# Ledger of designs, part 48: designed miniproteins, single chains, continued (3)

Each design is a single chain, and the fold is of that chain. pLDDT is the mean over its residues in the fold that is shown.

## One batch from the design tools (miniprotein)

Design m9641
Fold by ESMFold2-Fast:
Structure m9641 (fold): chain A 80 residues (1-80)
Amino acid sequence: EKEELKKKAEEHMKGLAELLISLGADAEKVEELLEEIARLAGEYIESGGDPEILKKLEEAEKKLREVTEPAVEAARAAAE
């Protein structure tokens, strides 16, 4: 069921958001981007694999990487 898949994706994304926020990422931007990714993933499933929606997903993932990059770099520095 597509609703069940969306709920599982949202739950996992929420866990990732909490982890990234704990590492110092911008909470509001991370949550906004993860919600957009979850919405686009649901639309992609519902459309049966629309390539235009896939492109939007890739763009949202790129934005998430840009927002989380400072937190990831800080975590790497702390591991040194």
Scores: mean pLDDT 71

Design m9642
Fold by ESMFold2-Fast:
Structure m9642 (fold): chain A 60 residues (1-60)
Amino acid sequence: ALPPALTPEEAYVLSLILEKGIDKVTPEEVAKRLGISRSTAERLLKRAKEAYERIQAHQA
């Protein structure tokens, strides 16, 4: 389950990271998939990566 602190867009980006790996998801890809600006995609990706690393740290 995704953390309830994430927005739907952040949760979607987190799902991409979980499927592809953290280094394989780019702001450009996120911007294309969500139809948003690159700057917005960068902020969403940063927050999703922070959530991903929190999950990975807990599972390690």
Scores: mean pLDDT 76

Design m9643
Fold by ESMFold2-Fast:
Structure m9643 (fold): chain A 79 residues (1-79)
Amino acid sequence: MELEIIDLVLEPLSEDTYLLHLLVEASKEADEKEVEKKAKEMAEKIAKELGLEPKEIRTGIRRTEDKLLVRTGVVAKKK
């Protein structure tokens, strides 16, 4: 299953803490649990590649007429 990154935002919450916001798109026929799992894995990988340690991960799905939109927020800390 292929996920398309629509938006990626890194927001500083404090001196050492960041919120990584990832928005991905998937086919409307895709399995929601598999899409959530892959979106979380993708967000965690991105945070680690930025030198951040993921602390909390939250994901929400919104179904539209044509697609699934998956938002993943990661609270991550600088090492």
Scores: mean pLDDT 83

Design m9644
Fold by ESMFold2-Fast:
Structure m9644 (fold): chain A 96 residues (1-96)
Amino acid sequence: ISKETAQRIASLVTAAAILATAAAFSGDGGDVRAAIELAREVARLLEEAGDTEAAAEVRALADEAERALEEGRVEEAAELVKRAVRVAIKALDELE
């Protein structure tokens, strides 16, 4: 993948991890919603980079997180976003 795409994904996963961690501590659904949006952007960039498997997994976790958030399960939604972040980090390492 391009260096610019890798750096953009790294920045987005860092932001999503910070927001998910903050939300798990505060119970703030707004932080989880922002983290879900960042995870979806990461999935789009992974798909554009050719990692369709990692992109699909990140999207599935983001969709589960959104459902958990809609049901008021903020901590579970934050944990699902953290799982999506781990998938994206692993994919970045393997795309060299």
Scores: mean pLDDT 83

Design m9645
Fold by ESMFold2-Fast:
Structure m9645 (fold): chain A 54 residues (1-54)
Amino acid sequence: SAEAERLREALATDPRFQQALRYFQLGVEAYAAGDDEAGQRYSDLGVQLFSQAP
């Protein structure tokens, strides 16, 4: 639908969504480096940013 398409485009350009993706990437990198605590912290930050969306 046009509404779903607009929502997907808005999310792709949303600074909060972009920041959440960066936190998820940092989390993956931390887990790969064996830093599970940092990995979980970055993952939680990403989820928190996205969960604050109305």
Scores: mean pLDDT 77

Design m9646
Fold by ESMFold2-Fast:
Structure m9646 (fold): chain A 71 residues (1-71)
Amino acid sequence: MEASPEEQREMFRWLRERRKLRDEAVAESIKKGLLTPEDLEKLAESDKRVTELLRRWLRRNGLEDELAELA
């Protein structure tokens, strides 16, 4: 099953916007000393897993430009 090109691009933009907001919140928490190095490692692992899932989704749907931007 393949979503429409418009739906695929909208979903990708939405995911990128949410990730950006989260990354900004995480960066602010780091500056405030709220996160330990262990917490940062766990967040990095989570980010890698999410990115891997997103890469597989983009690859399955032929979104090579978006896939290249993630790399």
Scores: mean pLDDT 69

Design m9647
Fold by ESMFold2-Fast:
Structure m9647 (fold): chain A 94 residues (1-94)
Amino acid sequence: VEELIKELFSEDPDVQVEAARKLGEIGGEKAREAIEPLIDLLKNSPDLRVQTAAALALGRIGGEEAIKRLKELLENSTDPAVQQAAKLALEEIK
């Protein structure tokens, strides 16, 4: 998990997307430390593919912490792309 979190901050968007995907596959409590880094990517990444991958990973990780952070982001963001990504993540959480 720690190595994948480092890869989320790669200069290569393809590395960032793959790291987010793998963190989502790990999912749940084991990937909890990735929630804040993934929120940061969803909010601040200039690459739509990275934002989407972060949203899907957050949805797969799920849990109360991810839901809370995504709802806060949706409420406080004025960026339509960030709002849409946060909605996508919340829809992925069952």
Scores: mean pLDDT 77

Design m9648
Fold by ESMFold2-Fast:
Structure m9648 (fold): chain A 70 residues (1-70)
Amino acid sequence: SGAVESWTLAVENLILQNDLDGLEFTLEIMKERMSPEDVLAVIERGIKLARELGNEEALEILEKYKEEVS
C-alpha cells in the first residue's frame, strides 16, 4: 500500500532536516493511523537512514518508538 511509502518519505525528510520534534510528532500520528506492523516497517527504514547519516538523536527517538510498538 502507498501509506507505508508516504510515511517513510515523511520520516526520512524529517531525519535529513534534523527536525526531532517533527519526527516525534509524526511517529505519534502514525501510531494512531497505521497498524503496528506498518509503523514498524517505517521505523526500521528510518533507523537505517539515521544510522547511515550518524544522526544519533533521531536514532534514539526511532529506537524508543520501535520498543513501544513491538
Scores: mean pLDDT 87

Design m9649
Fold by ESMFold2-Fast:
Structure m9649 (fold): chain A 92 residues (1-92)
Amino acid sequence: MIKATFPKTEKEVQAAVEIITLLMEKVREEGITDPEKIAELFREIVKEKNAPLTDEQVDSLAKLIVDLYEKGYTLEQIATKVFLLLHFEAAK
């Protein structure tokens, strides 16, 4: 079983929320429908913003976003689910 690594510090959680918000806006504006392209765009935004996230955290978040999108969740539902997960991690 591959262990998922998610943001745990307030700084990491805040950065992840901001990047996912930007990702959703770009996916909507550019009409991206390919889950792999969504994951690639997520990684690109992380790199461009020099976000304080580890490679393992980026991989775990990208995989979660792709999995939810492939299951037929809307971008708004995906963001809500990810934000809830990040709030849960911040509450630990």
Scores: mean pLDDT 75

Design m9650
Fold by ESMFold2-Fast:
Parts: C-alpha cells; structure tokens; sequence
Structure m9650 (fold): chain A 90 residues (1-90)
C-alpha cells in the first residue's frame, strides 16, 4: 500500500502543476500551491496517507473556488483519485 500511496501522491503533484499552469485565477493558483506543499510534506516525512488526506480537503476547496470549467473538472478528477487511494489504504 505504501508504494501505491507514494505513486498517487507523485502523480497528483504532477497533475496539479499542469492545472496551476493553465489556471488564470491567482486565488486558485495559490490554493493549488498550498495543496502541492501538503503533498510534498507527506513525501518528505513518509506520511503519505496524511498528506493525501490534507490534499483532498485542499483540492475540494480549490474546485469550489474555480470559475473555469476545465480547471474545476480537472481538480474534481484529481480529488476522486486521491479519495479512492485514501479509501483503499483504510
């Protein structure tokens, strides 16, 4: 399970970086930076599950803040994958 959580965490960081580049909303970009920081902290500490759980909360907030349909859809897809990984680990 640890290896799977780590891979999901790395994939989520990569996809968030792409969404941040596409986003024109500074508030959404700031929320995505905070989410990446949470995931990076999880990677560095080995607390992958905790990092993903915090990121899920932050992704939900970012999706709520987004007015761009494409960005919102991408964030919701990431949130679903993160929540699935969390559920599989429990």
Amino acid sequence: MEERLREVLLETIDELSELAEKSKDLTVQNQLVLTVASLSSGLSSGEYLEGLELAAKQLRKAAELSKDEEIKEGLEELLERVEEAIEEAR
Scores: mean pLDDT 81

Design m9651
Fold by ESMFold2-Fast:
Structure m9651 (fold): chain A 110 residues (1-110)
Amino acid sequence: MDEAEIEAELERVVAELLARGDLEGLLAYVRELAKKNDITEAVEVAERAGREAARLAAEGREEEANEVLREGAKKAKEILKKKGKDTPLNRGLVEMAAQLAAERTLAELA
């Protein structure tokens, strides 16, 4: 029941923030849900991987960018499993954090 309610609220807030083009607000909301679900460490690992991968991709180092994303995803998944929090919702939050961090980094790079 709680997961379905969180998913419905997430879809609503994501739609509102996307309609406003508020990428920073989306990332902040993902971080808030991560704190509520006690998966902040996994989300932080995903965000760091997303930022580094975006930097590497901007330099034309796509193979290295893909390796960083794979390693980050693996570490985040291990954190989720260790905490007993490897749920579809938490996997989605981790993936969203990596994607949002990468997109924000690409937008900031010249």
Scores: mean pLDDT 80

Design m9652
Fold by ESMFold2-Fast:
Structure m9652 (fold): chain A 107 residues (1-107)
Amino acid sequence: EWEELYKKGREALKEGKYEEAVKYFTKAAEAARDDPEKTGRALLGVSNAYLKMGKYEEATRYAIEALERLRGDPETARLTGAVLIASALSEGKEEMAEALRKKLDEL
């Protein structure tokens, strides 16, 4: 179930269907609620979809939650956080980048 929902989210994201991507990734996170890694990856998908929509506050919130769920996998969390920080900075969103840096420092 999680794998199918996550795949649909990724496909929607690739097709530019960002609202649909949010729906599928959110369902994937719910389906994997007992698995922090899978939940974190799905929430990262939600964050990326919001970034593509220009909804930076939502993107930041979901990114921080994704990093928290990935606390048990610090290397993946740091790599994921670095990519998100780079994306935020490329859009001139310093506040988002700062929030993500602080969250990574806490991990």
Scores: mean pLDDT 81

Design m9653
Fold by ESMFold2-Fast:
Structure m9653 (fold): chain A 82 residues (1-82)
Amino acid sequence: MKKIKLTPLEKALAREVGYDKDEVTYEELAKIFGDFLEKLAAAPPPVTLPDGTTVSSPQEALDWIAEKTKEEMKKREEELKK
């Protein structure tokens, strides 16, 4: 059975939903994201980001996560050039 290694961003999200593992299955990763979003909708706790920043607004958290993910993808595209 193969597992994927969590990035620092994914590990921070997993930690917010009470999941503390370095490697997860694809289904477990999808559940972590779903549980995180559902928890924000039900009771928005402070979200801890990989940089140690905490935010109480779901929109601020999502915007920050999107920006970090975009930077990660951009770095990979630059490396893929050759």
Scores: mean pLDDT 66

Design m9654
Fold by ESMFold2-Fast:
Structure m9654 (fold): chain A 113 residues (1-113)
Amino acid sequence: GLLEKAREIVEAAIKLGRAIMDRDREAALESADRLAELYMESRKDPKLTEFARRVLATLGVDVSDSDTLEQVRAKLHARVDAVLAMPERKRITLGIGIILSSIGLLLDFEREL
């Protein structure tokens, strides 16, 4: 159902936030690729698409309905590289922010179902 898909999106976002905090580029790119795939799958349902967009927005990534999987991956990879280049304090703060914001969005989505 929609809630299970929303949970998968948030789990990928949490993994990305943790990888960012750890400065683990390989893990961050793997989580980014998973988020890109989950966003593409979300296009089957407008509520799930809007939810996925809001999660991606917590990462600072804006996606369009016209974007291909490769374009979404490229946007996420560029954002990961930009974030990993940030000073440690900003990188850790952003990683925590991604985790907390994604959890908050999931709780809101569950209440709206």
Scores: mean pLDDT 90

Design m9655
Fold by ESMFold2-Fast:
Structure m9655 (fold): chain A 64 residues (1-64)
Amino acid sequence: GPSLEKAEGARRLGETAEKEGDLRLAAGLYALAAEFYAELLGPDHPKTREARARLERVRAQLGE
């Protein structure tokens, strides 16, 4: 099942992927982090909202 460690790991890997210019990988990792945070903390939690905002930003850069 999801854990905060897995959620935070996905977020950190997403940040690294974004820094390296791998926007597709960053989007997948931020989506995974958002899913884990939503399941653990709820959809309205600040960490869930932040992961979703990062995902939306990266998707916008991809033209999605």
Scores: mean pLDDT 88

Design m9656
Fold by ESMFold2-Fast:
Structure m9656 (fold): chain A 87 residues (1-87)
Amino acid sequence: MEERKKKIEEVSKLTDEMARLVNEALAASQTDPERARELMEKAVELGEKAIEIAKDDPETQKSLQYFLDKVREALERRIAEAEAARA
């Protein structure tokens, strides 16, 4: 019982930090694509760690994978827009 509660708290902490890095990456995507990619890689590492901890919770895993896929798509799109607008 307590083990599951600790896992939920650890996943929550990791996903909060992941969200902060994602927001920072998306903000940097228009001005510094390299920094944006570096921040996103760090966010993905935290997200993958959270997914591994949530291995006994398929819904949480699926939700986290969906979030990571969507934010990677958003980053790539914003970088492409920044590259197009740079000249």
Scores: mean pLDDT 80

Design m9657
Fold by ESMFold2-Fast:
Structure m9657 (fold): chain A 98 residues (1-98)
Amino acid sequence: SPEEERRLDAALDAAIAKYGLTPEQAQLVRETVRAILELARKYGRAAVDFLLSLGLTDPSNPLVIELFGEELAEKIKKTRDAGFDVWLAAVDAVRAVL
């Protein structure tokens, strides 16, 4: 809905500002957060909580790929590889909307 989209945009803008992300890092966070929220819509909040509870210390973990698909696993990896602050921005935005 337009209200859900506005809430998501506000959460993303707040996280990007909080961590001082570059435009390239901000775009990566926006794409990764949207993909995680699509997972929440399909499988519920518990699936996202499970994904986050894996610590995502290894985004190449076969369980992430098996449960959530290769595309989401790749977005998570790219976000983590961009920097710890970039990953924290994505986590903050997801938690603010859920």
Scores: mean pLDDT 78

Design m9658
Fold by ESMFold2-Fast:
Structure m9658 (fold): chain A 78 residues (1-78)
Amino acid sequence: SEEEIEQRIRAYVAERIAKGVRPTVQEVLRELALPTRHRDLVQSIIDSAVAESSLQLKEGVDYEEGIEDLVSAVNKVT
């Protein structure tokens, strides 16, 4: 059951990274309809997959709170 959830998270994260995007924890939780209790598991899987990746990744966007113009400019070429 939980092992199956881990496999789904790993598969989703791997697909996103293969497309050159680092997914956010919140994105993964929403897309896979997972409860917030899995946040730490999702974060660890993302961190591991990113560390194994040789691709230049773009940051996933999940605008929740605390956006600053300076930070937004740094995160985008525009």
Scores: mean pLDDT 69

Design m9659
Fold by ESMFold2-Fast:
Formats: sequence, structure tokens, C-alpha cells
Structure m9659 (fold): chain A 72 residues (1-72)
Amino acid sequence: SLQEELDQMEKEIDRLSERLKDDPRLQGLLDQVKLLLDRARQSTDEKAVQQTIDVIKSVLDEAKKRLRELEE
């Protein structure tokens, strides 16, 4: 369900935010997608929610890539 996908994304945002706490650019992006996630939870438009999910996934992929670079 979309709700379960949003719940999983929130956990990933929180995890990445903690690991990337010293990266101000990625912290700003993660804060922005957290706000988008909260707005998506309030939306009744499933198409708008899906578009928001796609944006969040893009930011999470960038954050995960940066985390891998820091741990290499």
C-alpha cells in the first residue's frame, strides 16, 4: 500500500539523516523530502502521492550514493 511505502521511506529518511548529519546540503534535501512525505500523508490524490514518492526515491538514492562514497 502507499501508506506502507511512505512508512518505509520515513524510516530511510531518518536513518540517512543520522548517518549524513555532517553534510549540510544532503541534510537540507532530506529535510525537504521529509516535508514532502508529511504532505503526501495528508493528500487524497493517489497520483500526486505517487509523484511525491518518485521525488523522495530520487533524493534517497543520491543520499545513499554519498553515504557509500564516505564509507569507501
Scores: mean pLDDT 83

Design m9660
Fold by ESMFold2-Fast:
Structure m9660 (fold): chain A 77 residues (1-77)
Amino acid sequence: MEEDVEKYAKLKLSEQEFDKLYERAKKNIKTPEQLERLEKTRAESDEVINKLREKYSDVPEEDVEKALEKIQEEMKK
């Protein structure tokens, strides 16, 4: 249970970080080939994330939120 909460919190953090990187990369795209590669990376990431979300659907959202906050606080140190 606790292990699953931590894994799901880390997954959500990774999603947030990937979203920020994706938006930054998208703004700097200069060629169609770069856009295609970025979209493929996004699609692969989304597929993995969706499978993990289904696996962790029974994990309490409140516990995940608290775990995410704790991880973010530790990263600030």
Scores: mean pLDDT 75

Design m9661
Fold by ESMFold2-Fast:
Structure m9661 (fold): chain A 92 residues (1-92)
Amino acid sequence: SVTREIGLQLRIIGLAEDAELAIERGDEEAAKRYVEEIARIGREAAREGNRKVVERAIEELERVLELAKEKGLEEVARLAEEAIEELRELLE
C-alpha cells in the first residue's frame, strides 16, 4: 500500500529527528530507543518486501550515526552502525 509506505517513511523521518534532538542534548538512552524503533520498522518493512521503507531507514540511520560520532555518543553510534548493516543485508 502506497499509504502505508508513505506513513512508515514519515514515521522513520520523525524518529530520526527525535534521535538527533536527543543526541544534541546528550540523552543517549532516548537516542538509543529511537534508533532501535527505526531498526524495528526497517526489519518489518523488509519482511513485507517494502524496499523503499528499508532504504529510507538506512538513509536516516546514516544521518543519526554521523551526528552520534560527531558528539561522541559511542553507544548510539554502535547501535546505528549495527542497524544499518543488518538492514543492508536484508536488501540483498
Scores: mean pLDDT 91

Design m9662
Fold by ESMFold2-Fast:
Structure m9662 (fold): chain A 74 residues (1-74)
Amino acid sequence: ASAEERREVLEKTRPEFSEEEIELAELLDAAAERVGVDALRAAVAPVAEAALDASREEQLEALRAAVEAVLAAA
């Protein structure tokens, strides 16, 4: 499925998702399509682990920045 289709599914299935969470899901899909799932996981895993004790907002920001860095490097 495209990033847009996944966004629509998330909005319908989980209407509680914030716009920021939907945007992150779209960025994750775009990065996975561009660099592959394995490269994306390698880039975001240490960032996700470092942010485990952070607030939800800080976790989303950290993950978004990591995904954007992967896309910029591709």
Scores: mean pLDDT 70

Design m9663
Fold by ESMFold2-Fast:
Structure m9663 (fold): chain A 80 residues (1-80)
Amino acid sequence: SPEIARLEQQVEEALRLAEELVEKGDYVRAEMTLGSLETGLATQLLVARRDPSTSEEDIARLEALLERVRRKREEVLEKR
């Protein structure tokens, strides 16, 4: 959906910001950025799963976004 596409763009922008923060040595702000994003995506996925009008494709896209953020967060934690 257009809403999920906008969310995908926002996630990509946030992931880029987190990478820039890591490059600058600001691991605390990178972790906070990714943690907030993970919480937001988990909440949106919970709401989407409870809405019978949400497509399986949109649910899968939200799950993929959440997995990407979780993996990036793990990478940042390993560098600390």
Scores: mean pLDDT 85

Design m9664
Fold by ESMFold2-Fast:
Structure m9664 (fold): chain A 64 residues (1-64)
Amino acid sequence: SLPSEREFKSVDEFIEAIKKVLENAGIKLTPEQAERFAKQVAESMKAEGFTDEEVNKLAEELLK
C-alpha cells in the first residue's frame, strides 16, 4: 500500500493506545477528546520528523 495509507493506520493504533492508557489511569475523557488529543500528538511528532514506524512504536510502549 501507499505510504499515506500506512501512516493513517499507525495513527489509528496510536489513538487506541492513548485511549487505553487514559482509561487505565482512571482518566475518563470523552472518546472525541481522547481521539483529538492522540491525533494532535501523532501529528506533532510527525511534524518533528518522526516516522510512521516511530509513532507506532511509541503507541505500543504506551499500551504497556
Scores: mean pLDDT 64

Design m9665
Fold by ESMFold2-Fast:
Structure m9665 (fold): chain A 64 residues (1-64)
Amino acid sequence: SHNTVMYSSHVNSTSNSMNTFNVMYTHYMSMPPSPTTMNHMNGVNTTMTNYTNMSNNYNNVVNS
């Protein structure tokens, strides 16, 4: 029961985070290439992918 409420909250948070990460990724893409900028871009891309996978897992748990 607790998990169901948490998953619903996470899905809404994930949608907002995805929009934020898209803006951040575009911002880093506009910066001059550097090891720091590339690390930030890779971190954002990995986080976005993880959120997408988490959202799919949450939907499977909630809808199952």
Scores: mean pLDDT 57

Design m9666
Fold by ESMFold2-Fast:
Structure m9666 (fold): chain A 62 residues (1-62)
Amino acid sequence: DAAAEEARKRQLRQLADGLKTRGHYHLALADKLKDNPELAKQLRAQGEADFARGDALLAEAE
C-alpha cells in the first residue's frame, strides 16, 4: 500500500541519516586514539562501512 511504502521509505531515510552521523562519530573518535592505532584503524573502517550502508539505504528509499 502507498501509505505503508511511504512509511518504509521514511524509515530507510532516517536510518541512513543515523548511520552517517554514527560514521562521523567513529571517525572523530578514531582521530583521538593516538595511543591505540589498531583500535583507531578499526573505528575508521567501521565509519566507512556506516557511510556505505547509509548510502545503500538511501538508494533503497527510492
Scores: mean pLDDT 84

Design m9667
Fold by ESMFold2-Fast:
Structure m9667 (fold): chain A 91 residues (1-91)
Amino acid sequence: SMQELTDRFLALLGEFLTAVRAEGTAEQRKEAEKIVSDFNEELQRLIDEGASEEEIKEAMLRGLKRLLALAEKMGFADLAAAIRALMAEIE
């Protein structure tokens, strides 16, 4: 369901922030928090406006692609794998 996809997306955002806060530099933490904040605001706005499931999925895919790039750059292999798995389910 869309709720299950949204919940899994938000869980991945939380896991990503936790990993970056534990192992990242101050600059990487700031970048990660901005990415997550920007996407939480976009997702909340889409939901509040009654956006279509397609529009919400497209926003999630854009977010997941940005998270994947940063996770790979930071060497978070397990998070990168989880992000790819969720992307495949949304497509």
Scores: mean pLDDT 83

Design m9668
Fold by ESMFold2-Fast:
Structure m9668 (fold): chain A 87 residues (1-87)
Amino acid sequence: REALLAALEAARAELEALRAAGAPLSDAEQVVKRAYLLVFEHADEAQRAAALALLNEAGRRIRAAKTTEEQMDVYLEALDRLIELVR
């Protein structure tokens, strides 16, 4: 649990650094996908189901976003929601 939370918080810091550097959205997407994969591998069944719902909602919001800034905000929110789920 502590290791999972630490890994997610590290991913959050990495995503913020990518945002500050103006990195490609594909790099941000990979960070978020890896974070969700960690929850799918290590969390309980209820947390996994909730994480899948959060990931699907983030996917819908990314498709609706009009700018790179809006897409980055969706990735940050998706990771923040995932961190709260596993706390």
Scores: mean pLDDT 81

Design m9669
Fold by ESMFold2-Fast:
Structure m9669 (fold): chain A 70 residues (1-70)
Amino acid sequence: MSKEELLEELRQRFAEVVAKHYDKLTPEEVQQLLDEYRARLEALHKAGATPEELKAFGDRMLKELEQRLA
């Protein structure tokens, strides 16, 4: 898997979790969560993060999202 493919997979996975909780979020909160996640992934990628670091970040952000929406 290319690094670009991994970034897209991580974005899609995060968006799917957000979509499961649309009833708990406003449209503005949905857009903010997606934009912030994308921006942070791009910042890590630009900083030279490894695929392992990107995956760890994705896992952490999903856990934070689940805790927020509990």
Scores: mean pLDDT 80

Design m9670
Fold by ESMFold2-Fast:
Structure m9670 (fold): chain A 96 residues (1-96)
Amino acid sequence: MEVAREMARILGLEEELEREAEAARELLRARAREAGLPEDLQERLEEFGPLLAVQHLAARRFAAGYELSDEQIEELEKLSTELSKEAERLADEIAA
């Protein structure tokens, strides 16, 4: 999914995302293993690594006083809706 990359593009965080995405993938896989999830679900959670990385980077930038443009707000609202749907789908797969 391109959601993490689009979010990074909107916020100007593409270079930072490339650096932190790998660490985020490793973190998610480790947590999935600790939770006792099957390997297929571990791999699917690992796909959310870049998204966690960009959310963390965005939060740090907002804490530093970064102001969003109206266009950035609109694009982020669209991505937020898509994220909620994907997270719900993954949760349903884990529960099944």
Scores: mean pLDDT 73

Design m9671
Fold by ESMFold2-Fast:
Structure m9671 (fold): chain A 75 residues (1-75)
Amino acid sequence: EKAEKDEILKKIEEALTLPRDAIVEFNGKNLSVGGIFLYAIKFILKLSDEEAEELFFELNVSLSDEEILDFLKSQ
């Protein structure tokens, strides 16, 4: 579980260094930067798809991408 969390978080860190429209491959899936964040939120916080989307939207209103990453690292 911890190893999978670390791998997802590392992939977000990589995605944040890429252009805004970049697609990142994770576990055979092609995800946008927003897509990898949503995947991480669902996995780390064990939320439903709807709950993860609502939380990610709320976090994006108030926090930078780096602050959201730090939030996920703390969970």
Scores: mean pLDDT 77

Design m9672
Fold by ESMFold2-Fast:
Structure m9672 (fold): chain A 68 residues (1-68)
Amino acid sequence: SHHMEHLEELKALLDKGVELLRKAGASAETIIALIEYFLKEVEKTEKDEEVRKEIREYAEKLIAEIRA
């Protein structure tokens, strides 16, 4: 469905951004700040509640992994 396709695109974009920052030698703090900024922007523009919930949970999981 378009819903699932869009969710996977958002996850892929987030993963690619994190990977690029890691390759560039960015600090954990910088990577977390980017993830938080991404999440705030998606929350403002995304109208699908399920997509918002799933991307929020995905972003929070990534932040937890970086902090570990």
Scores: mean pLDDT 83

Design m9673
Fold by ESMFold2-Fast:
Structure m9673 (fold): chain A 86 residues (1-86)
Amino acid sequence: SSLAKQLTINMFRLLAISAESYLILRTAEKRGDSALAAEARALQQRAKELAQTLKDNSNDENTIKKITEELDEIRDRVLALAAQAA
């Protein structure tokens, strides 16, 4: 179904956010940047929470839409932090 496809896409987006946040965290730790490291860890934790919410609400179209919008905001934040880590 189209809903199942959106769930799958959102799960892959969460995996990508987790991977990028991990790379930012590693860079922050190498630089001794505790503030950047804390922000990267917060993003990893939020991605984990959103993944669980999607699994628990896999048939709720409104929840999926709301999470999709939050994933767009998180992606923009990850890109901003990645620029700081570059």
Scores: mean pLDDT 86

Design m9674
Fold by ESMFold2-Fast:
Structure m9674 (fold): chain A 68 residues (1-68)
Amino acid sequence: PLEVSRQVANAILGSLTPLGSTPAYRSLPAVGVAELVNGAPVEEATRGLAPEDVPLAVEFAEKVREYI
């Protein structure tokens, strides 16, 4: 999971997707977003996020899933 999360984080934040350079998405934990992309439950993947940031993390993960 950590190795996959790092690969996804590198693809999102440093590679091809302009979404990774959006300031709001940059503040999200890359590991949590990668877990959402891999189908982890929202409550587990977004543990420690403020409730208002949970929808943002879900949106980011959905956009990543559509791209890959």
Scores: mean pLDDT 63

Design m9675
Fold by ESMFold2-Fast:
Structure m9675 (fold): chain A 72 residues (1-72)
Amino acid sequence: MAREAFEALIEEILNSDLSDSEKVVRLAALAVQAAGYGDLESAERAREEALKLLPKASPEAQKIAEELLEMA
């Protein structure tokens, strides 16, 4: 249910034509949302995927993503 929804959103973000900067911010935000909902497995996956893209993102997107990941 909620877990399937978070996994689907992670896949949609990763497979989208969004920039690496947009993907990293969305994945970091999704990690915080999933953790807040109690879905720790989806939160960890979203965090790992955000960290993989972090070096390719703009400095502004990196700062936003790092702030979000500190909350999760």
Scores: mean pLDDT 81

